Designed miniproteins, single chains, continued (5). Designs and how they scored, part 81

Each design is a single chain, and the fold is of that chain. pLDDT is the mean over its residues in the fold that is shown.

## One batch from the design tools (miniprotein)

Design m18995
Fold by ESMFold2-Fast:
Structure m18995 (fold): chain A 79 residues (1-79)
Amino acid sequence: AMEDFKKKINELKKDLEAKVQESRERFKAAGLTDEEIDEVLAATPLPFNPSGEDVLKYAAIKYYEKGDFSKAKLYIDNI
């Protein structure tokens, strides 16, 4: 069902967003200001030093938002 797929995508969004927030201190340690971190995350909402799994989650979310559910599912199945 589409509702189940949307629920899964929302779970991936929450997981990724939580990791991004947890990694804020690592961006600061790398020399970025809070404003610079906000700009980077607005363009590329990935945690500091993202894993392959984090990249797959991001790809799944992006393809879902584009309406390419087949690619979104493919990326989810590889997580």
Scores: mean pLDDT 81

Design m18996
Fold by ESMFold2-Fast:
Structure m18996 (fold): chain A 79 residues (1-79)
Amino acid sequence: MSKTLIILLYEAQKLMEVIKETQEDAEAVVREIHARMGEVFDSGSTQGAIELVREMAKIIEGDEELVKEAERLINWAQR
């Protein structure tokens, strides 16, 4: 598994914890994110991980610092 994929999955895990903490009715969203993280991990798809992190950043759009960190990692990974 690539270092890029591991870093992106770690970012996805961090964003998922923020969603879980800040969104009281997040149960269905967190379950969907867990399933997609597993699929990305099993497939080894760096592109899949990029798309997941990008989608999660949209969910937490109110946290500008977390969104900027996610965008920076996405831009780094797309090289």
Scores: mean pLDDT 78

Design m18997
Fold by ESMFold2-Fast:
Structure m18997 (fold): chain A 77 residues (1-77)
Amino acid sequence: MLKSRAELLEAMAKVYEKQGNFEKAGRLYEQAGKLYEEAGDYKSAAEMFEQAARAYEKAGNEKKAEELRKKAEELAK
């Protein structure tokens, strides 16, 4: 269900990241993070938001990266 969908999105994000499509990777990591959060898996959600932030930073979207790093930090508490 939600966790399986999040795992699929995470796997897809890693494929796009390896291909250098950091904008798509960031979006997919962000979507995976939201699904992990809905599933109550806050550790995986925080990890996904950190991965999304790194991807957005590599894509040149620093504002989005900052927002997602902050969200990951809040979930890790």
Scores: mean pLDDT 84

Design m18998
Fold by ESMFold2-Fast:
Structure m18998 (fold): chain A 83 residues (1-83)
Amino acid sequence: METREEVFRIAERAGIGMKAALEVLKEYEDKIPKEKLSEITARAIGLGFAVGAAAPLDWSEEEIYERAKEEVKKFVEEQIKKL
């Protein structure tokens, strides 16, 4: 039911969320133990993807990026607190 253009648009928006997640992970790199880095990275990227893919149609790329960055920062900070 989705057009090919709609599917690719959702994929591109998911990519924006994943990029935001990677940038947050780099900011916290030195605070994440190496043995937890893989797990936290996978979960953070998944969260960024979900934020981008589920973003409202009226959101700009900048709004997706900022929301994904906020959600991923919150997630990573909570994981660090548990260490």
Scores: mean pLDDT 83

Design m18999
Fold by ESMFold2-Fast:
Structure m18999 (fold): chain A 108 residues (1-108)
Amino acid sequence: SLIEEARKAFANGDYDKAIELAEKAVKENKSPEAYLLLGRIYYAKGDYEKAVEAFEKAVQLDPNNAEAWLLLARVYKKLGKTDEAKRYYQKALEIDPNNEEAKELLKE
């Protein structure tokens, strides 16, 4: 699948190819999984604004996905938006109380 090909390109460090394949996956099926992958690739590339857009689409499609909220929080932290980051870490923890990263990052 396009998602599997995008993951393989991402694992190999080929971010541009991974983005191209993930964008094609999103175009064919606007799934939370495709948006999460696209956001992760943008985050790894350092394109935090595009990572936010992709992760926001993922949580919009599946608001009960703790990982998606955690990833949104991580990118907001990178952008220096501390209040938004804390809010999204809190959402991730409400869905998955055992998330150690969310617990640590809520400590200020």
Scores: mean pLDDT 85

Design m19000
Fold by ESMFold2-Fast:
Structure m19000 (fold): chain A 64 residues (1-64)
Amino acid sequence: EAERLREEGERAFGDGDYEKAVEYYEKALSIEETARALANLGEAYEKLGETEKAKEYYARAEAL
């Protein structure tokens, strides 16, 4: 379930819909916190210009 939501987020990210990607990645993380989902959320925030949020999620992914 969590992995499926993360993959839906990757599809949205590939389509350039970074806000939708964040939404799916957050749903995936609410079910299971994985380093991959945290890193994906970091990338999506980076694309949205949310540099500090991106750094935070990358750090959380590395710590997991």
Scores: mean pLDDT 83

Design m19001
Fold by ESMFold2-Fast:
Structure m19001 (fold): chain A 52 residues (1-52)
Amino acid sequence: LTPEEVARINALAAAGDEEGLVAFVREKFGIPEDDREQARELARLLVEALGG
């Protein structure tokens, strides 16, 4: 992830935009729409790992 992408993830998390986070993660990592739950889990892990 670039610093700009990290800033975007943190901004979406701060706004409480869970759907935006899932969409960003799916687009960035090429996760299929059928794996929405995987994308949601990855989004949560990324927000937690980046420290908010």
Scores: mean pLDDT 77

Design m19002
Fold by ESMFold2-Fast:
Structure m19002 (fold): chain A 70 residues (1-70)
Amino acid sequence: SHDEEARELLRKALELLKQGRVEEALELVRKALSVATNPDLIKNLEVAIESLEKGDVVTALSALHEALRV
């Protein structure tokens, strides 16, 4: 499903984020948002994108983990 594709992109984004590759992680999160259809998943992805754009990696990690629970 599109939401399963989004979750796969999120898992890759989390690994990039652990490596400090913030811009590459942000690109994958934006791609995940473009394919996501679940409203709760979309909401958590939007929070993650906003947080990464502000340099708030801690809040972004929390939002990405919540997105994976949906």
Scores: mean pLDDT 87

Design m19003
Fold by ESMFold2-Fast:
Structure m19003 (fold): chain A 90 residues (1-90)
Amino acid sequence: SMEEEEARKKAEEAKKEAEEAKKLAEEGKKKGVDEKLVNELEQLATALEQAAGGLEKAVEAGDLELARELMEKAEEYKEEFEKAKKEFEE
């Protein structure tokens, strides 16, 4: 189904974003970036990783309602990560 395919793609995107956020948080700590921003990146990495894993499990279980909810959360975390990433780059 389209929902299943979209959820799988979203899970893969969220995993990549989580890895990027974790890497940026680690680099930020070494470079003395604002601790608040580093904490936000760490929290986003965890949230994105959990959303990705949850999406994979929801799709595997055929729980499309849960998959939609997790896709919405993943998109929200993506927007927050994009904001944090821009702040980090400044």
Scores: mean pLDDT 85

Design m19004
Fold by ESMFold2-Fast:
Structure m19004 (fold): chain A 108 residues (1-108)
Amino acid sequence: SEAEARAVAERLEAAIDTLPPAAKAHGRAAMARAAAAGLPPHVAAFIGYLTARATEVVGEPVEAVVTDSLEEGDAVLEARAGERPVVVVDIGDPAALAAGLRALADAA
């Protein structure tokens, strides 16, 4: 539901805000870009959270690349081999995305 999507977005945003300042800033920027691109709030928050967590773990800025298929995601990873770290987010399967969002919200 829209209320469930909003609750997930709020949990993920709160989780981003607990991270170190650099990871938080980078994740918030990625979330804002996703929202500006017209993605739903819970998807934008998911992209922001993954970007923030990846940045925290790697210790340098990680870019999010949004794809609508696994094949497109694989092509991006292959094309960017040896460049800066990226996290690829496949949003093409709504059921898999919903399951992933629930799992991350529960872990955050």
Scores: mean pLDDT 73

Design m19005
Fold by ESMFold2-Fast:
Structure m19005 (fold): chain A 80 residues (1-80)
Amino acid sequence: MEAALEAAIAEAERRVRELEAEAAAAVAAGDLEAAVEHLERAARVLEETAASLPEGSPRREALLARARQLREAAERLREL
């Protein structure tokens, strides 16, 4: 289970980085709506991965904290 869990977290991290890059490209293109959608998708990936971890685990808390930061960034872009 450890190797499978680590692989799942690594895959989620890769997907989040891809979505963050897509959000940055959307901002550069002036498409703030697309940027918000990419950041929200990245947050969902982290939340789904965190749901597979025990409540109170440091890894789960770290993933959820990062998801909250991405959702906050999306809200800031919506307010522009």
Scores: mean pLDDT 84

Design m19006
Fold by ESMFold2-Fast:
Structure m19006 (fold): chain A 70 residues (1-70)
Amino acid sequence: AAARAAIDEAVDVLVKEYGLTPEEREEWRRRIYRAVANGYRGLAEQYADTDPERAQHYRALAEEFEKLAE
């Protein structure tokens, strides 16, 4: 929830500041969500051996942001 809210807020600031079109806003949101999903997948891999519970949580977040990127 917090990460998604922060991304949406950041995108809304860019839309207001730079006058992005609805299409440009959607493309930026998708790109950011994909980047975030990739970040969480990397964290899941990093913690897989040291903290499996935390790794599982990051995998779930990666899947959620991957869906939001569609």
Scores: mean pLDDT 78

Design m19007
Fold by ESMFold2-Fast:
Structure m19007 (fold): chain A 62 residues (1-62)
Amino acid sequence: PKILAKAIKDYTAKTKDELSLKKGDIVEILKIIDGEHVYVKNLATGEEGIVPKSVLELVSVE
């Protein structure tokens, strides 16, 4: 199933493996890394990377 989430705040990547997000960005959750981090794809830019779960709000599961 396709899992969609929305960035609830701006996030600046801290490492090369992380993705920067702007508040309101819609991402697809591709993989759960651990209890605090997910691997996502930004649907507007097509860029992928790791972000903290705390900056995301679940929108839909399809």
Scores: mean pLDDT 83

Design m19008
Fold by ESMFold2-Fast:
Structure m19008 (fold): chain A 97 residues (1-97)
Amino acid sequence: MNADSLEALELIGEADKAYKEGDYKKAAELYEEAAKRLGEYDGFTTLLLARAYEKAGDLKKAAELYEELAERFEKLGAENLAKFYREKAEELREKIE
């Protein structure tokens, strides 16, 4: 938790900078590394990663991550948020098809 959490926060800061500069691919790569360091169940970093992939045009990865968020919120009893992210994933899948 300690060293990996601090390094993940640094990666998130770098990813935020890349995202603001319009380098969504670099932002996605940095958010993905941060998510790996924080563990699979960090919903906040997963949301940032999903948004970065969506902006980068990787709609398949974005849809998969939004579906993962929907399942997470469903387990937490946050039905409205689960529905929102599930619908977001379906919308992105329609753009791929």
Scores: mean pLDDT 80

Design m19009
Fold by ESMFold2-Fast:
Structure m19009 (fold): chain A 55 residues (1-55)
Amino acid sequence: SSLEEMVRELTADLRAQGHSDEQILALIDAMAEAMELSPEERAAMRAVAREYLAA
């Protein structure tokens, strides 16, 4: 329901589909650009994806 929750779910789905961590981060960045999110929201999306992939 939150943006962070959406990013975690998307990151998990992309990983399950066989995307590399680098590809997932690039896709999250592209999505944030397409959604025209604030700089703070874009930074939060990238941080959530990176933290999920590091765990």
Scores: mean pLDDT 81

Design m19010
Fold by ESMFold2-Fast:
Structure m19010 (fold): chain A 78 residues (1-78)
Amino acid sequence: MEYTLVFRGATREGAELAAKVAESFGAKATITYGDEIVIKFENATEVAARNAALVAASYGATVEIYKDGKLIAKVEPV
């Protein structure tokens, strides 16, 4: 299954930690740095994607989670 995370207001550090969390669950993460930080996950479970999003949100990011191009969740900073 393919998940994509889109970060708004994320730091580079928060995005890299989110990617490492997903990789700890066996996913492959690719980070694209631009006007928005985008992380693409391959072989990710929903649990891996949601845990990565929670880590990024803890660093102040708003995170949108897409599954196969469809928006499934939005995680706001706590």
Scores: mean pLDDT 76

Design m19011
Fold by ESMFold2-Fast:
Structure m19011 (fold): chain A 66 residues (1-66)
Amino acid sequence: MSLEEIGEEIARRTGLSREQGILAARIVKENPDWSTEELGRMIAEKTGVSVETGIRAAGIARALLV
């Protein structure tokens, strides 16, 4: 899947915008050694969503990026 397709799937499952979903997928891809919790916090900080939503987005992105 492309980064854009992963971002769209994140947006669909979490309620993030398409652009926020794409950003979340990029953060996860660029930081493969980070925990899901650390990735989720970074996503929350950069998108303005809750930490809970950021963690969910990180988990979805990680699963789709394999």
Scores: mean pLDDT 85

Design m19012
Fold by ESMFold2-Fast:
Structure m19012 (fold): chain A 60 residues (1-60)
Amino acid sequence: MPTSSIGLGELTKVPGVGPELALALVDAFGDRIRTATVEELMKVPGVGEEVARAVLEFFR
């Protein structure tokens, strides 16, 4: 269904995102990842610009 929330499985498909980063991103943003900026994603510990860009590219 197109209403599925962003979960651990989706985030771990992103290059550079392991299970720990996926958990941190879900905990901090959940489905709000779709509307977050690179700068906002980089506020999560362990998320650099490369990972933030990859996440946004994946969920664009």
Scores: mean pLDDT 76

Design m19014
Fold by ESMFold2-Fast:
Structure m19014 (fold): chain A 60 residues (1-60)
Amino acid sequence: EFQKKAEEAAKEVGVEVKVEGETPMDILNQAVKQVLDKLSPKKAAEFAEKMRKLIAEMEA
């Protein structure tokens, strides 16, 4: 599910995150905040791009 994909994408950029919520937007916001806080704005942008692609894939 989207929570798993978010956690996996965060690991790819070098961070472990824990997210909870039933909406993709809540999960995305929580994960991006944790990546930004633990790494850098550059890595947070990289992560957000990956998540945007995952959301598009789910909508298809």
Scores: mean pLDDT 75

Design m19015
Fold by ESMFold2-Fast:
Structure m19015 (fold): chain A 89 residues (1-89)
Amino acid sequence: SREDVLEAIRELVRIASESKNPEIQAVISKAVTEVARLYAEGKPLDEIKKVLEKAIDELREIKQRSTDPEVQAEADKAIERLEEILKKL
């Protein structure tokens, strides 16, 4: 629903604001911008879900190439939170 997408945007903004790693923050901030745009344009829910799926994939790539355990842990938490958002949509 429209309310579910707005809640998703609020949660994404929260994740971005809590992010310490600049690359992880950038991925989530980009997702916020794209989801908000699609929502404003009245685009289908499947297009919004694809933006979140792409963000999850980008976070997985960051985790895989990082040698920093803190970055890996932050990416894992962000992935979990984005997957929960997807389940609610």
Scores: mean pLDDT 88

Design m19016
Fold by ESMFold2-Fast:
Structure m19016 (fold): chain A 61 residues (1-61)
Amino acid sequence: QLSQEQKVEFLQQAIRHFDKDGDGTISGAELQLMRSEGAGTRFDINGDGSVDFSDLVIVSQ
């Protein structure tokens, strides 16, 4: 199992890797690509259909 620190780090890396426009949010085509690789739903922790810094806040608590 991943520690909370590792979860935060992986989520930060996923945002950087899939955030092609550099706005700090994975949405639309980037989120679809992430989900097709089996990662999207795992990192969308708050279930809002986007992966962003609000998910980091949840994981870091």
Scores: mean pLDDT 62

Design m19017
Fold by ESMFold2-Fast:
Structure m19017 (fold): chain A 59 residues (1-59)
Amino acid sequence: PAELLRRAAEAARAGDVETAIALLRASGHPRGEFLARLLEQGADPQGVADAADAEADSL
């Protein structure tokens, strides 16, 4: 899960929102699903990337 969350953060920072959403969902983590939904609703990709890294660090 942590590796997929970190890869999602990298994709979001690069502006690849579609890949970030896919990786967040693939993580299997409930927080990953939550963050994917935030991106779908137009949340700031940088903020979501920072949150994904924080979740990965806590695993």
Scores: mean pLDDT 81

Design m19018
Fold by ESMFold2-Fast:
Structure m19018 (fold): chain A 66 residues (1-66)
Amino acid sequence: SAADERTIALLEESIAVNPENWLAWELLGAHYERQGRRAEAAAYYRKALELRPDAETVRARLAELE
């Protein structure tokens, strides 16, 4: 939907301004996971884990995608 596209654009802008925003990386990963784009979802989740290694829920999701 247009609202989802707007949200993704805001998340991408957030990462461009603050690439250490682990939450934005996680939310983009979740978006691509919902789209069935497993490789893209895994890449965004890996970046989120680089920034927050103790994020167990993200680690579990990444394991399910690989």
Scores: mean pLDDT 82

Design m19019
Fold by ESMFold2-Fast:
Structure m19019 (fold): chain A 72 residues (1-72)
Amino acid sequence: MRKEREEARLAAEGGYRIAKGLIEQGKKTGSKELLLMAYDTALLGAKIAESDPELKERLLEVAKEAKAAAEA
């Protein structure tokens, strides 16, 4: 239980950092593909962070940012 929760938290935090990097690259290059990858990464991270409501909300906000940028 302790190790599983810590590993899930670290994986979700990693997903947050990766998604933010993909949003930066997608915005710089105008790549809708990178923005959609950021959206999927953030949603997966939010699913993993189901037991951490603060981290889940941060990941959902990143997903909203990626989706809005991809739809622009």
Scores: mean pLDDT 80

Design m19020
Fold by ESMFold2-Fast:
Structure m19020 (fold): chain A 67 residues (1-67)
Amino acid sequence: SDIRAAVEQVAALIAQGREDEARQLLRETFGERLGLAPAVVELIFALAREGRLDDAVALAESALRGR
């Protein structure tokens, strides 16, 4: 899914030490484009940083359905 692809890209940037770029991508994709709250965006980032990609995707999808 597009959400999974975005989460995987964020995780790849974090793994490369490019955390500022990962945060920017996450804010632009999930915050600005998809309208998720900043607290939810930061939690998705934390889950991606821990390698918990399925949890990050599930959180993003759940937050989008709760609007």
Scores: mean pLDDT 84

Design m19021
Fold by ESMFold2-Fast:
Structure m19021 (fold): chain A 84 residues (1-84)
Amino acid sequence: KERTRLEMELDIEFVALAFLYAVGAPKEKIEEAEKRFRELAEKLGLSEEEIEEMLERAREVGERLARLFEDPELAREVAEEYRK
């Protein structure tokens, strides 16, 4: 189904964007990923407001991941919880 495929692609691009934000990828690479994300979301009929909310969410996820790399203690705590 076309819609299901696009939804899966959007989820994959969301995760990719979050990681690009987390590692501080070059501006050009982030812009390309954001463009791909917007194109997929528009095909799914998402409004500009919904797209901006999802992009902000991806930035928030990336920011949290980046802080794990900056804070070794927090990274250790997350790893320890995973092992429980």
Scores: mean pLDDT 75

Design m19022
Fold by ESMFold2-Fast:
Structure m19022 (fold): chain A 98 residues (1-98)
Amino acid sequence: MEAEELIREAERLIEEAEEALRAGDLRTALEHLREAVRLLARAAELAEEDEELLERVRELLDRAARLAGEVEGRAEDLELQIEASVVLIAAAALRASL
């Protein structure tokens, strides 16, 4: 699978996460964000030194981290708060490595 294809799918998942958050479905939003970060990690590996693709990965990781932080802040369930924190940390760590 090409980096550009993975980036496009991750962007779609982030958009679906934003829609789920607007609907109050925090768990579905977090599931989409977790998958998006996984795809972005693979895209970064495949993009290598392609700065245009890496810049798109960075931008989407920043969006995913912001949304994961929103899930963490809105979640009333400690388990969901912890899961959201893990996604946020994963996105931030990957972003820092780029």
Scores: mean pLDDT 87

Design m19023
Fold by ESMFold2-Fast:
Structure m19023 (fold): chain A 86 residues (1-86)
Amino acid sequence: AKELLEKGKEYLKKGEKAFKEGDYEKAAEYYEKAIEYYEKALELDPNNEEARNNLAKAYYNLSLVYEKLGKTEEADKYLEKAKELL
């Protein structure tokens, strides 16, 4: 569980860096990996609030990436996923 959370945080940070640098395709890739690790953490411990909150943050950040890429439908999809977790 802790290892999956640490990997999720690592990719979330990499995604944030790529987003700030304007590399939206790379930011999307990193946020998708963060989502994967947080989902695995929640599969092992469904009551892990840190994993749930960070998963919501990763979905929200991914929605912002898709807005920058002009992919409004994908942006809306991930924004709704973030809202469902909060």
Scores: mean pLDDT 86

Design m19024
Fold by ESMFold2-Fast:
Structure m19024 (fold): chain A 92 residues (1-92)
Amino acid sequence: SAEELAKKIGEELAKEYGIEFIYLPKGTPEEVRAEALRNAFEKGYLVDGRSPAGGVLIAASEGKKGVTVAAASMRAVADEAAAEAAAARAAA
């Protein structure tokens, strides 16, 4: 699942790069989503709210070194979330 992939990627990013990685799936309570987005903007974290599955991806930016890895990780989780959304639609 996108959540499982985000957890695995988050553990790797924390271990190898010290990057904090958060995935908020579609259906996360609005107050939790809003607080996480506000906190991310205040700290200059990378944010991708354009996920096809309606989730939000947040990654701590550690300057230029972490940006490419964080962006690629966000894309991988977004792709998995989109695949899950497509499968759920096909099963409905």
Scores: mean pLDDT 66

Design m19025
Fold by ESMFold2-Fast:
Structure m19025 (fold): chain A 60 residues (1-60)
Amino acid sequence: SAEVEEEIKKLEETLKKELEKLEKEAAEEKDPRKKALLEGVAEGFELIVKWVIEQVKKKE
């Protein structure tokens, strides 16, 4: 339905915005250990987001 398609797009945009937020926090972090942790989390989350989006597209 149109409603489901709209909800999927909103979720995809939400995931992308959360990834951008994590990447920005990692970029702005000045403590080396916290920066490394945030960079690792951002990289892991990017892989999850890409994988999820690909799975959703395959079912459309």
Scores: mean pLDDT 80

Design m19026
Fold by ESMFold2-Fast:
Structure m19026 (fold): chain A 62 residues (1-62)
Amino acid sequence: KTPLQEAIDALIRAVNALFSGDVEKAKEAIERALEISKDLPPLARQAVEDFAKRLKEEIEKL
């Protein structure tokens, strides 16, 4: 499994946790995706960071 696939899976877990109301699990999955993104090429890393930022903004609205 590639680091990009691992980051995407972590973001999917964050989305599922957020929609189920599990804010703590969502935050954990977001941080995991960001940690994996450090090893990605710049374009892929930026995409993961942008999506994670949007998920964090949705959490702040809850």
Scores: mean pLDDT 82

Design m19027
Fold by ESMFold2-Fast:
Structure m19027 (fold): chain A 87 residues (1-87)
Amino acid sequence: SQEALVAEMERLIRETTERVKRAIEEAVAAGASEEEVRARVLAIWQEFMAQLRPLYEQLSPADQQRVLRAIHEALAEVEAYRKEALA
């Protein structure tokens, strides 16, 4: 169902957000530069978005907007976390 698909995508967004936060922590602990941390974050999101796209294209426009909102919120959360970790 569309509801089950949206729930799965929202779960994958949350799991990817936590994976990105962990990657930031590991990179910062290893002495990575801000540019290297940004590159790692971008690579994880690009891979995730490529995997998500075929599922996303099956959604109604309203559900697509809901998923995009969740992605934008996750991106903002990660950016705030990255800035705090590098402070």
Scores: mean pLDDT 86

Design m19029
Fold by ESMFold2-Fast:
Structure m19029 (fold): chain A 68 residues (1-68)
Amino acid sequence: GIEEAEKYIKEGELADKQGDYYTAASYYFQAGREYKRAGRYDEAAKMYDKATQAFIKGSQEDLKKKEE
């Protein structure tokens, strides 16, 4: 529900701040699922967008760390 979504957002924001972008993406995705379950489709869409952006950022950082 909404309370679970808010908890996942806080965890995602903490992970994002620490540079744990894949962990942030996972939490934002879980927040989106909880908003969707609560019928909050606009908030769910925003969380899925944040999850996608965090995943892309994580992928870009992984590519920068490649030794070739």
Scores: mean pLDDT 84

Design m19030
Fold by ESMFold2-Fast:
Structure m19030 (fold): chain A 76 residues (1-76)
Amino acid sequence: TRETVEELRRLLEELAKGVGLSPEQVSQDIERLLATHSPDEAVEILTKQYNLDPELAEILRRAVELLEQLRKKYML
């Protein structure tokens, strides 16, 4: 739904601020990893790649979960 997309956008913005990237770049990095890895693997890889603190890693986990939910529901 629109609410899920808006929540995902906010999580991506918070992650982008933490790592000095754009929300679009973070979204692309997540989608690239989800094409070849599980959600848990994508979270682990990006947490190491971005050197995330535990709080940002939790935001990443929720963003990955919402993005996968949208992909499964809307075939993105």
Scores: mean pLDDT 80

Design m19031
Fold by ESMFold2-Fast:
Structure m19031 (fold): chain A 59 residues (1-59)
Amino acid sequence: GPLYRATAGLPKTSEDELEFREGDLLEVLEELPGGYVLARSLVTGRTGRVPKSLLEPVP
């Protein structure tokens, strides 16, 4: 999927969320309801839910 950069870090607060740091590259796999995406971290290889508002597109 398309690549995005995290604009802020997010600590994991539930099992379905993805933990990431500011500046991490994420691959968006699927759009989810409520302004979320299913993404894979290119740093850790893990997948989870991410607020789309914390992501900016990478050219």
Scores: mean pLDDT 80

